# Designed miniproteins, single chains, continued (2), part 7

Each design is a single chain, and the fold is of that chain. pLDDT is the mean over its residues in the fold that is shown.

## One batch from the design tools (miniprotein)

Design m4212
Fold by ESMFold2-Fast:
Structure m4212 (fold): chain A 87 residues (1-87)
Amino acid sequence: SEARLAAPIGVYDPEGNHAVEASRVTLTVTEVKDGEVTFEVRLESGETHHTVVFELVTEAGKEVKVGEVREVDSVRGLLAFVEELRA
């Protein structure tokens, strides 16, 4: 099954009610300001060829640069990456 609703990281519903099933997830850093990092997150479904794009803001525990791109293959991978970034 496929979902189109995207959930913000750190407020992820444990039941997954707002999660998007994705075959590919791309994060692009769009802004770094005052200890916060803004990402444009692109979730791609391989089965329906649909893409969901949303903005995610998190605390900068590590240094990142505007224009950096990270790819993960699942929503779980996205959550793990953001958790590591905040640490």
Scores: mean pLDDT 61

Design m4213
Fold by ESMFold2-Fast:
Structure m4213 (fold): chain A 100 residues (1-100)
Amino acid sequence: VKKELEELAEEIKKIIDEMLEEIKKYLEENPDASRKELLLKAKELVDKMLEKILPLIEEIKKLADEHPEYAEFARELLKEVSEHYQKAREEIDKLIEERE
């Protein structure tokens, strides 16, 4: 159970990282894209990422409910995932702001 929770959290972080990399690639391939176009593309990619991670978050919650001895550990992993997502959001905002 503990290893399964860790693997789910790592998969979520990987999906977040893949989304950020796709945004960076879009910026590199579209140097003339307007800020509005960049914001719309970032929203599209973030929305797709959220669709992928939400089922994994629900699996973590289900495992915590079925194994209450790991509930606190699962909460700590979800906090790490949330912090990782927040850092990715901040990096996206910075990348868009750096585009004149």
Scores: mean pLDDT 84

Design m4214
Fold by ESMFold2-Fast:
Structure m4214 (fold): chain A 69 residues (1-69)
Amino acid sequence: SLSGAAARAAVLTLLPGPELTSEQARNLGRTLGALGASEAAVQALLDLADAHPTVPTEEAARAVERAAG
């Protein structure tokens, strides 16, 4: 499983823009799951995508890091 730091680094590497669309956040969640991120980390991105039409990249990275532990 990816550590929180590794999951955060993956978010920032794959999406260098300041904001994600909800669809980009869902696609990133699927990609992180395939890379071995925890279900909690994937779910954190899906929850952000469902709640907001756009998500700041820093917020997505922080949510994934926090959920992955």
Scores: mean pLDDT 79

Design m4215
Fold by ESMFold2-Fast:
Structure m4215 (fold): chain A 57 residues (1-57)
Amino acid sequence: ATELRPSDERDLVRQLAALLAREANDQAVAVLQQIAERSADPEVRLLAKEALGRYYA
């Protein structure tokens, strides 16, 4: 597996957040949780946590 660049990770988070805004998707939630905990970019981690927070709010 190749490590994604921060810009690619940000785009992925935006796509997953948009998917969750339209429909419940447990796999998208799991991927966002993994990014929130593991991403090397603190901005990417924050975006993933915000997307999860909006889904659970």
Scores: mean pLDDT 74

Design m4216
Fold by ESMFold2-Fast:
Structure m4216 (fold): chain A 82 residues (1-82)
Amino acid sequence: SSLEKSREIAREIGLLLWRIVNLELYTAAGYSVEEALKLAKNGEQLPAADAQAASVKLVNSPELSEEVKKALKELVEEMKKK
């Protein structure tokens, strides 16, 4: 049961990280932070062309939105404090 619980928690953390990454991808594609959050929460996927363009922007100018930066900072601090 302990191992099963740990795996479920790891899955939830993975989904949270996936949502955080998608927030930046959506904003790089031109969506507002509010729209990006809505899309990420609903599990919506960017069209392949938009996802590729967003990835190129992130590679050339890897700037996270202020909200995503705060979310990442919170997550890193949480995981760092053991």
Scores: mean pLDDT 60

Design m4217
Fold by ESMFold2-Fast:
Structure m4217 (fold): chain A 94 residues (1-94)
Amino acid sequence: MTEEEIEKEIELAKKYGDEDIATLKEGKSLDELIIKSFEKAKKAIEAGKMSEEGLEMTEKLYEEVKYLYKEGLVSKEALEKAEEVLKLAKEKKK
């Protein structure tokens, strides 16, 4: 692999946790970002590909969404989507 390819793989690994911060800096809708991020997490959970680190990141993102909802920065739909996905992730673990 080239050094550029290694850097892109590191960015992709971080992207699953930090994509939301990058999108916020671009002035994108918080609702769109949150819903898209949690839909992606839901697909990973349903496919049985959610890592323990991915679950921990999902829990951290849910706490952030709760804060943003309290501040009036995101919709109830975004909060409910986050709650749904976190519940699904927890139900899949024994």
Scores: mean pLDDT 66

Design m4218
Fold by ESMFold2-Fast:
Structure m4218 (fold): chain A 74 residues (1-74)
Amino acid sequence: GPQIQVITFDANGQPQDLGLVSPETALQLALTSPHAIAKFVLNNGEERLVNVKKEPGLAQQLLQSGLVKKIEFP
């Protein structure tokens, strides 16, 4: 399936690129994040802020759609 780039931020606010992961790994990272909101960046450049704690099903559908190129945690 399509791989998704994952970006997190360290204690100083610096972006940490975790590389390309499976949609399943990206979903687990989103669900285990201390942050409720994740930014999904689509292949067309559209950005969507999703509350992954309230809408885990939407997060799963987006990550497995093949339309997401990266996910960022604020």
Scores: mean pLDDT 83

Design m4219
Fold by ESMFold2-Fast:
Structure m4219 (fold): chain A 109 residues (1-109)
Amino acid sequence: EEKFKKMEELLKELEEKIKEKAEELIAKLGIDDEATQLAIKYLTALGIVTAAEILEKLGVELDPQEREIVEKAKELIKEIEENLEKLTPEQKEKLEEVKELAKKAIEEV
């Protein structure tokens, strides 16, 4: 149980850090278009889902509240997937820049 609590803290730290970085990236890049903003949210949600999958593979059982967070992230991913195909070439280029910055944020955790 104590080991699970430490892993729960790691998951929450990852979620907060990814969220903060996503918000900073939106503000820093001056991104006003909806598709680019959705792409940033998509990368954030992927980070949360990936972290949860890693924890479960390590034998950590998530609490119902934590599972709700993961479920919301999965729902957001599904919503955004439909919009990613509508990106213009310029928006795809911005997505790659955002993806690299978000990747760095995840690696810093």
Scores: mean pLDDT 65

Design m4220
Fold by ESMFold2-Fast:
Structure m4220 (fold): chain A 103 residues (1-103)
Amino acid sequence: LSPENQAIIDKAMSLFDPNKNDNKITLDELRDYILSFQPNATDEEIEAFFLSFDPDKSGVITPEELARYLVSLVEPDVENSPLARRLGLTPEQVEELRAWLES
């Protein structure tokens, strides 16, 4: 990854993992994050959302799984995506993330 894309992934990871010590997001960390802005979310909804990042059931969201999810959310509308704007993702950065995930 370029330093720019690494910084974007690090920024996204830090939103879920404030301790920043293992560069992985657990179900508990995702639950705490979701409940901070959606306190009525159920455990079933949170688990289903977590599984959308972690379909292999490793028990954690890795930077690679997060990057894959971000690419899936912003394509094809990178320039008009609120998430892409928040993270500073350009179409070129999304293409680099996609190439990295496919390598």
Scores: mean pLDDT 66

Design m4221
Fold by ESMFold2-Fast:
Structure m4221 (fold): chain A 74 residues (1-74)
Amino acid sequence: GPLTPLQRRLRIEELVDKAAEEIKKKYPTLSEEDLINAKREAERRVLSRADQLTDAQMEEEVKKILEEIVKKKV
């Protein structure tokens, strides 16, 4: 069956953490504070649309949003 609201939140957090590791490699000068803030914003934006997205679409949205936020900070 579909994920519960709590399970969706935990899954989004997992996807954001995974994407953040790739962002650290791509943008090594990014501060830890900016990364933490970007992760929280990405989680919020994806969670608002999570009911309309497949798992693969959530992963792609997380990657796009996180990179867009980070590009504004570097």
Scores: mean pLDDT 82

Design m4222
Fold by ESMFold2-Fast:
Structure m4222 (fold): chain A 103 residues (1-103)
Amino acid sequence: SMEELKKKYTEIFLTSKDEKERALAYGIIQLLDLGVSEERVKEIESLGDLAPAVALITASLLKLGVDFETAYKKAREIAEKLKSLEQAYSYVLFLDAVYESLK
């Protein structure tokens, strides 16, 4: 269930020592809170090393009002161009600042 997935990823976020696992968990928690389905979450998980950046960027774009299909496509394009998680975090912080400015 979505509730069980959210609990699982919350535990990973709080307890994992792996930065990539924590980043993915945080992104997935946000996606679940935004109503993204378990099937879509599994699709993102299947992206391997790109999954943390894609999850985080997709969530930020959804908060800005972008539809899931467009957000997911753009997140993948951006993630492939990023060289590190630090670059992904910087991009997400920028998008979150844009979101806050629209309130």
Scores: mean pLDDT 86

Design m4223
Fold by ESMFold2-Fast:
Structure m4223 (fold): chain A 74 residues (1-74)
Amino acid sequence: EALELFAAGDERALDLFEEAAKNSDDPRWRLALAAAYARLGKLDEAIAVYQELLTEDVPERIKQAAQDAIKNLS
């Protein structure tokens, strides 16, 4: 039930987050995109985006969020 609720909410949001991530240098959009991938079961894509955030010059809170997400998906 909870997993079905995630899927219903995030399919269209994925396109919006993908466009925002391409058009903005704000790492928060890439966090949102990676989270949307994970909710849709696209775990390899989610992990790839989180790993990219760990290698970039982004705020510590963003790196911490990405690291925690990778740990939960691995």
Scores: mean pLDDT 73

Design m4224
Fold by ESMFold2-Fast:
Structure m4224 (fold): chain A 77 residues (1-77)
Amino acid sequence: SVEEKFDDFLNKLKEYLLQLGIPEEEVNRFIEEIRKAFESGDLDKAIEIVKKLGEKYNIPKEFLEQAIKALERLFKE
C-alpha cells in the first residue's frame, strides 16, 4: 500500500538523518512535518521541507534529489 511505502520512506530518511548526527528530536520534527504534508496531499510542502532540511544540515544534493523523487512517486503512485 501507499501508506506502507511512505512509512518505509520515512524510516529510511530517519535512519539517514540520525547517521549524519542530527539530534533525534529535530529528525522526528522533520519526519512529522513531512507526514502531515503527505496526509494533506501537499507534495510541494513535503518537497519544501526536504529542501530546508538539506540547506540546514548541508545534506548532499544527490540524496536530496533521490528523496524528492521518492516523494513525487509516493504522492502520485
Scores: mean pLDDT 82

Design m4225
Fold by ESMFold2-Fast:
Structure m4225 (fold): chain A 79 residues (1-79)
Amino acid sequence: DVEKIKEALARAEAIQKAVEAALSAEFDVKSVQVAPTLETIDITVTLKDGTVVTVTVPVDASAADAAAAALAAVKEALA
């Protein structure tokens, strides 16, 4: 359904922006990739030093929940 695809893309875009904003306040972020699946949203963060961190959240996760999960995952990876 085209409308469901549009909603999923809009949610992925909102999540990407929220994750980039949250991470860029604390880390040198190169890119954030958001890939929605049927059951999850996979978020891949690449830092400017080449560090890559992947975090998976439920497909119905809010942008705030996804940003918090990504921030926690990057902090753990760098600890």
Scores: mean pLDDT 80

Design m4226
Fold by ESMFold2-Fast:
Structure m4226 (fold): chain A 103 residues (1-103)
Amino acid sequence: SETLEKIIEKAKEFSKMEIKEEDIELAKELTKKILKHLGLKEEDIEKAFEHALNGKKPESDKLAVAMGIFLEVMEIVIEKNEKTLKEIEKGIEEAEKNNEVAK
């Protein structure tokens, strides 16, 4: 399956990235809510996280789907973090430009 190959490739890429622990935990929290709603057990959800974060091949189609969802959520969280960082940087630049920090 082309979809399975893409899931494995994405997991391998993320396992090599320095992702903030806060982003990983947020992605896990959001993914747990989704996967529990889809009827997955806690044990299967935790296995999906371990496999995704370590770039491991899924043992079943159910695990592959769970990994795919987690990786997609992780990507969204990382994107949101970049936007938040840019907003913080802009706020610092505005404060410096207004000389309010130079007292």
Scores: mean pLDDT 74

Design m4227
Fold by ESMFold2-Fast:
Structure m4227 (fold): chain A 83 residues (1-83)
Amino acid sequence: MIEEAKKHIKEAKEKLKEGDLEGAIKSLEKAIKLIEPYDPKSALEADILIGMARIALSIGDEELAKKLLEEAIKVLEKGIEKL
C-alpha cells in the first residue's frame, strides 16, 4: 500500500518533468487516496494544493500550477517518511 503510494508519487514527478500537469494531478490524487487512512493531514494539505493547481491551470497559469504540484509532492513525501 505505502509502496503503491510511492509509485504514484514517482509517476507524478515524471509527468511533471514531461509537462503533463493533468497526468501529474491524476497520479497525485491516487497517492492521496492511499495515504489518507495513515496521514489524513498530509492527504488534506496535498488535496488543497492540487485543487489550487487545477484553478491555476483553468486560468492559464502553468507556472503557478507546477509550483503547487511540486509542493503537493513534498507534502506527500514527508507524510510517507513518517510511515
Scores: mean pLDDT 85

Design m4228
Fold by ESMFold2-Fast:
Structure m4228 (fold): chain A 61 residues (1-61)
Amino acid sequence: MSIEELVKEAIERLREELDFSKPLEEVAGVVAEEVYLSDPAALVDRAEEIKETALRLLSEL
């Protein structure tokens, strides 16, 4: 599964738990953390990509 797909699934899973009254960067950080914690060993070198993808996808909502 691509990073973009992992981020999309995390957003869908967390949708009702995400506080969109917070700054977008903070919300993106929560989504990125959720993605990273789902498979830290596979994603350890991709933390920046995950955060950037989360920020981009959340800005499109």
Scores: mean pLDDT 76

Design m4229
Fold by ESMFold2-Fast:
Structure m4229 (fold): chain A 66 residues (1-66)
Amino acid sequence: SIDPVDPDGSGVMTKEELRALLKKLFPDKVFSDEEIDALMKELDKDGSGVITPEEFEAWLKKKVQS
């Protein structure tokens, strides 16, 4: 079922969403819960417990273009 509260998709990513995204983008790498938690801490500047796709994309772009 499609939730009308967020019809265009969530504007934020939870730790679980981040884990799924990383697994999809880097299938050859195994990210442990600890590694995901460390990345969440690095990206979650506001301490809200979630990250925006914008923050993740900026981090990924920096990593790739390095």
Scores: mean pLDDT 70

Design m4230
Fold by ESMFold2-Fast:
Structure m4230 (fold): chain A 95 residues (1-95)
Amino acid sequence: SLEKEIKELEEKIKELESKIIALEAARKLLEVALDFEKELLKKKLKDDPEKLEEEIRRLEEETRRILEEIEEEIRKLEAEIEELRERIEKLREEL
């Protein structure tokens, strides 16, 4: 039935929304972890400013790549949700 198909699509949207929430939480956690790791490096490499700068750059570049991957995954999930919402609207028009 159309009603059953709509419910299944709505459930899938909720699953995708939950995945986005988890990815947003992971993004925020990575940003906090980056700041914490930078402070640890500053203490550990206090007597080696050149190595400190290199290690911070490496950490920032690596973290940026992971954040970009998370942002890309969120965008893909948001696009899938929009496609599912459009399909639900079309099915509702047939009711």
Scores: mean pLDDT 89

Design m4231
Fold by ESMFold2-Fast:
Structure m4231 (fold): chain A 97 residues (1-97)
Amino acid sequence: LPELTPEMTLEEKHALLDRAFDELYRIAKEAKERGLKVGESPEADELARKMQRLLDEINRILALLPPDAKVVDEDGNEVTVEEYVARRIRRMAEELT
């Protein structure tokens, strides 16, 4: 991923957020499909560390977005950043349950 800077446009910050969520979902899905448990294997611990780094990056991106900013979701709808994040989390929870 490109280095996050405050000077990036809303579109560039949103694109980084999309990539971070997609990577988080990919890693979480792999861990679930492999039945990995944190603390029981080096592989599980490494995936947990990668997920934590992605969560930290997502939080840094969110800190640089205006609270009332609008972004375009995957369906082409204009939504608030808060609603966008909520939908991404909900989708991951539903697909990984």
Scores: mean pLDDT 75

Design m4232
Fold by ESMFold2-Fast:
Order: C-alpha cells, then sequence, then structure tokens
Structure m4232 (fold): chain A 83 residues (1-83)
C-alpha cells in the first residue's frame, strides 16, 4: 500500500469514528512511525502538502503529554524529524 493512501485511510477511518481532525492525524502519524518504520516519510508528506508542520507539532505535543512510554517514543522519533 502506498504511504499517502495509508495515511488517508487511517485519517478517514478515525474521523468516521468521531475523532477530531488533529487526533485522526495523530493516529496516522503513529501508524507511519510504528508500522512503516519510515520516519523520513513524515518529512516527505509535509513537503508534498499532505501534512502541515503545525499538525506534526501538535502530534508531537499530544504524544509527549500522554505520559505513555510508547507514545513518548513516538514523540522522540517525531522530534528528530522537526528539528
Amino acid sequence: MKIKERLDEIEKKKLEEGYSKQDAINFAIAEVLRVEAASDLILKLVEEGKLTPEQVEQALRSFRDSGLPEEIELAEKLEELVK
């Protein structure tokens, strides 16, 4: 599956489940970082206009603020990309 299509499917599904736009994007970013192991792809999605820098920063904050070790690890991966 193409990563852009995967991101769109996750976002759409989470929006249909009643999550906010930003929460849906947070789920999509988490999936890319965990399952695809493709941190560099987040930068590519920003460059292609699929994600905004602000959405990425909000995801990073949400992951850090969760206090969950797995989400803190995602925040660290994402922080390295947005330096």
Scores: mean pLDDT 74

Design m4233
Fold by ESMFold2-Fast:
Structure m4233 (fold): chain A 94 residues (1-94)
Amino acid sequence: MKEKEEIAREAARFETGVAYAELLGRSDVVYENAAAVAEALEANPLSPEQWAELVARAERVEAKLAKITDRKELEEIAKMAKKIVEEILKEYEK
């Protein structure tokens, strides 16, 4: 159970970072709830070190997901990650 939570947390942090990168590098892609993230990012852009860390986290998440063969477990992790991302975004909207 805790392993699923750890993977969900890493996925959530990565998804938040990817949203940041998309807003910085790809203005043609906008998420529905990314407006507050875009405003926060305008004041606080990601550093090269933070970006490298997010890439490394993505690779770890992919490696962990590759070990999961049960589709139901993958769906549970995805739901947990989505909820955590939503909580992180609300902190930026404070």
Scores: mean pLDDT 53

Design m4234
Fold by ESMFold2-Fast:
Structure m4234 (fold): chain A 65 residues (1-65)
Amino acid sequence: SMREAAEERLKELKERFSDVIKDIRLEGDTIYVELEKDSIEAIGVKIQAIGIGIEAGFKVVVRYV
């Protein structure tokens, strides 16, 4: 399913960028992403998370900490 594919991609993203991603999860119809503030890598992670959301039809909410 699109949900299972999205969850797998988010898991891979978190494993690859564990120092930048403080939290990443799919709840209902929304992907919630919590990223390290002022990290250059956080910009790339945000773009990738948005892409996953667009492909799977989920909203994306990003918070910086």
Scores: mean pLDDT 85

Design m4235
Fold by ESMFold2-Fast:
Structure m4235 (fold): chain A 91 residues (1-91)
Amino acid sequence: SLKEEVEKIVEELRKDPNNFEAIQKLFRLLTGPKALEAGKILAEIDPELAYNLLTFAYSIFPEDEQLKEALKYAKELFDKSNRQEIEEKYR
C-alpha cells in the first residue's frame, strides 16, 4: 500500500538522514500521480519533513493543485505540532 511504502522510506531516513535514495523516492511520490495522498500520509507521519519536501516540490511545480493542497495540509499539521511543543515547554 502507499502508506506502507511511505512508512518504509521514512524509517530508512530515520536510520540515515543523509540517505539520498530515500529522499529521491519520497520526492517521486510527492510529484507523482498520487501526490496529494502521499503528501497527506507523509504529513501525518512527519509533518516537518512533509512541509519541507512539499515546499520544495511546489517551488518547482507551482501550478500543481495536488501539491498545493498537500502543502496546505502539511503546514496545518506542522503549525499544530509547533504550538503543542510551545504549550508543553512553557506550562
Scores: mean pLDDT 81

Design m4236
Fold by ESMFold2-Fast:
Structure m4236 (fold): chain A 64 residues (1-64)
Amino acid sequence: SSLRQQNTQMVKRVSEIGSKDLVDQMQQILDQAIQYYEQGNLEEYSRLVSQSVGLSILAISESL
């Protein structure tokens, strides 16, 4: 899906500057979020996307 492609691009961008462990966690959360979106669970999708954004910020801050 287009969301999975967008997730892959986001992970690639963060992986260039972020911690590998945090980037791996972000990828897992985004994969889970896509599964919920495909099931029609937008509440859980939104929650997981917000969590992945938090991990992206943490990954970037840890590499600074």
Scores: mean pLDDT 74

Design m4237
Fold by ESMFold2-Fast:
Structure m4237 (fold): chain A 96 residues (1-96)
Amino acid sequence: SAADEAIKLEVEIIKNEQTLSPEELREYLDKAVELLKKSADEGDLAGVLSATATIEFIAEKLKDPAIVDEAIARLEKDGYHSAATALRSVRDNAAR
């Protein structure tokens, strides 16, 4: 399932966090956003939460918080309002 792929992606990124290049992180960002959309389409909360955590983690590693805001804007434009809300929640919690 897309949720299983989202969870696997989160684990792989965390496991390899010190060896991933900025270019690889940006490629994984695009994959995480697509897996977030697919998990939302499947109604799988675990996949949604894993994908949102992955997006925030990548933004933090790249030192670019605009990545999260751009992902939120893309999700809203594509009609994924609940997924965008989940990502906002993760962003706001990380800022604490």
Scores: mean pLDDT 84

Design m4238
Fold by ESMFold2-Fast:
Structure m4238 (fold): chain A 56 residues (1-56)
Amino acid sequence: SMEERGRLWYEAERALRNRDVEKLKEIADKFEAMGDEETAARLRREAQSIEELLKK
């Protein structure tokens, strides 16, 4: 639903602010389950970028 999607976006923004790679991957899986493969792929790329920055 649009309501569930809105909550998921709020959680994604929080995870991005907190650089929470694990949470971003979980949220990406939820977007994919909702049929939003493009948003899921985008969040996974963001998570990978954050993870690589933290390892440097």
Scores: mean pLDDT 83

Design m4239
Fold by ESMFold2-Fast:
Structure m4239 (fold): chain A 67 residues (1-67)
Amino acid sequence: ATLDQIAELSQGVVDKAREALATLSPEEALEEVLKHAREKAEELGIDKEFAERIARVAFRGLAESRA
């Protein structure tokens, strides 16, 4: 994966996390974000486990910032 592909994945994860956290509990929002990250990883040729780690870090930061 290139840095540009990782940046695209990260932006998609952040956008999905904001959307999900606006309407769902943090636990439900995390499930939606992880699902979205896996789908994007397949499209971009990024390792799914790596994408999940990026998603968890980004989600935690956003969720904590809203507390």
Scores: mean pLDDT 79

Design m4240
Fold by ESMFold2-Fast:
Structure m4240 (fold): chain A 74 residues (1-74)
Amino acid sequence: DEELRQGLIDSATAVRENASKVLPKEPELAEELKRIAEEIIRIAEDESLSAEEVLEKARELAERAEKLLEEGKA
């Protein structure tokens, strides 16, 4: 599903571009968030993975990103 992959790439790209704006006082967490976003883009671009595998792997990475955002807000 090209739409699913493109949606993940677009969302992860937005996270990567805005990480430092969301976590301006936490540069190390912002960099980790950027790395997670880059990994989501890599997975979404991987033609050897099914759409279902891409979605599951992206979900695991999104959960990691949510935990980092919680740490940055504390």
Scores: mean pLDDT 80

Design m4241
Fold by ESMFold2-Fast:
Order: structure tokens, then sequence, then C-alpha cells
Structure m4241 (fold): chain A 95 residues (1-95)
């Protein structure tokens, strides 16, 4: 499963995927939807990723080809529990 795969990753890799989920959570809470450009720009700004890498991540998460994401979809694809994502989002907001 995606969760079994996530649990097999290094702590650094797990933290990276959790941060991706947290960014999705923040965007959905603040804007009501997670658009392609908002998500790509947020990954570049907060994680220091290149546009090409951020675009690749969005494409992998946008399995429905809708141009928008949900926190539920991101959680399921990354194998990160929604509660873990929420806690990380709150931590990021507090700095």
Amino acid sequence: SNEDYFNSLSPEQQEFLIKIGAIAYILEEEKGEITREDFINALMKYLGLSRAVAESIFTQLDIGKSGVLSVEQVSNILGVPKETIRKKAEEIKKK
C-alpha cells in the first residue's frame, strides 16, 4: 500500500512528503481549492523546489487530470495520514 511504502522511507523522505501534504492542507483551508499554479508556487516558495520538480509532483498527484487537488487525494497518494498532515500544517503556521 501507499502507507506501507511511506513507512519504509527514511525520516528525511517522510518529512518531505508530510510537508507536501501540509502545503496542500494550508492552500485548501485558505483558498477553498488547491489549483495547479498555487500548489506549484507554494512548493517552490516553501520547499525551495525548482518549477520542473514542483510541476512533476503536481502531475503525479493530479490523477484525475482536473487541474485541482484535495487534501484527501494528496493524503491517499502520498500514504500520509490526514491527521499527520494537519499537525504539520499547524506547526508551519506557528513557525
Scores: mean pLDDT 87

Design m4242
Fold by ESMFold2-Fast:
Structure m4242 (fold): chain A 78 residues (1-78)
Amino acid sequence: MAKELLEKVKEELRKAGFSDEVADIVALAATVALLQGKSVDEVAKLIKQAAAWHGESISDETAKELAKKAKKLYEEAV
């Protein structure tokens, strides 16, 4: 389940325009946060922060939309 969730989250990040390398790192951070029971707002903050650490600037709205998609994938996987 966790591996399948990670792969699906990574795909959503790639669709949003992240490179494969940044998508890997951001997807891992988001997936770990979801597995720890973090809220959509907490996951959005982690996505934005991880993207920023890798030179990508995204809006709060974009981070929130990505977090919502990741949370939906988590709820469908578990």
Scores: mean pLDDT 78

Design m4243
Fold by ESMFold2-Fast:
Structure m4243 (fold): chain A 83 residues (1-83)
Amino acid sequence: MSGREALEELLEYIKERLKEPLKESSEALNRTILHGVKEGLELLKQELSDEERERILKGIKKALEHMSKESLEELLEYVESLL
């Protein structure tokens, strides 16, 4: 999987999450998750093995399950800016 393919898969996942009823999360939790996810996205630009890239992507997807709608929309715009 290329870095671009991983970002495109993540973009589609975020769009799917935004179609679902989203849980409200604390501002502190959302900021912490957003920071960690942005760091993980920077790692996806590196020369990684397919296995390492899949592990990072899986970790990001799990973190996104805890994000509020507003934070997911901010992340969607950020991921789109990377493509």
Scores: mean pLDDT 76

Design m4244
Fold by ESMFold2-Fast:
Structure m4244 (fold): chain A 113 residues (1-113)
Amino acid sequence: MDIVAMLGEIYRNMGKTYKKLGKTDLAELYFAISEALFELAREEPVILPLSPTIRKALHYYMLGQAYFSNGRYKEALEYFQKALELLEQHLAEEDPEAYKKVQKVIEEVKKKL
């Protein structure tokens, strides 16, 4: 699984959720982070095996999508956040250099917005 692309998907879905909650500035930030992460994934994909940790993060992501589809945006955000934290921690442990690149991209986006 491409972890950087998966992080991009989670940020995008969190952006959609913030938009539904009327938090426009946060939505714009999260969409910008998502686009930057998808660009990083195209240039430098990070393929990690489907471990129990990645499976748990995918389960949280799927729950987030299910809550979003049912209009339950606060619960959707909670599960997307759980998926995000678990994947970021796993990336930091398995590929610290890729994790630093992800953090740099996120910080550069935050400085421009």
Scores: mean pLDDT 89

Design m4245
Fold by ESMFold2-Fast:
Structure m4245 (fold): chain A 79 residues (1-79)
Amino acid sequence: VEAIAALDPDSPEYQALLAEAEQLLKDLNLPKKAVIETIKGLAFDPELSDDAALLTFYLFLKRKIPESELGRLALTLQG
């Protein structure tokens, strides 16, 4: 979580996490758009980036973030 909050969106580490998140959605047969819209709703920010929403959900599934932190983390990753 701490390392991810410091990542540049254009960094190879950030892009690798996005690829892992997309692969996890495919493995679980989850629709990417529905997941992104759900996280945007929880963050109360419709302008939240799709990448930030997807990474937030991935971290939640990895049990690194409790549900109460989803909106806060999504806003942090929005940069």
Scores: mean pLDDT 66

Design m4246
Fold by ESMFold2-Fast:
Structure m4246 (fold): chain A 68 residues (1-68)
Amino acid sequence: SPNDETFSQWSDAELRALVDAEVRLLLEEGADPAAVEAIRQTVEAMLAAGVPNADIARAFTARTHALR
């Protein structure tokens, strides 16, 4: 599992870059584009709400693993 300390040190831009990279991999693996977009929208909503990057990263990782 990702380390909270590692993700909490990331900027919003670095977190978005991770999300974009994982989204690309999921789509290449044949994941449902609508499900992938829903996860991406959840990340943007959490960022807009001021949720800590560590919490966003954990939620994102859990949701992406559920699509595999």
Scores: mean pLDDT 77

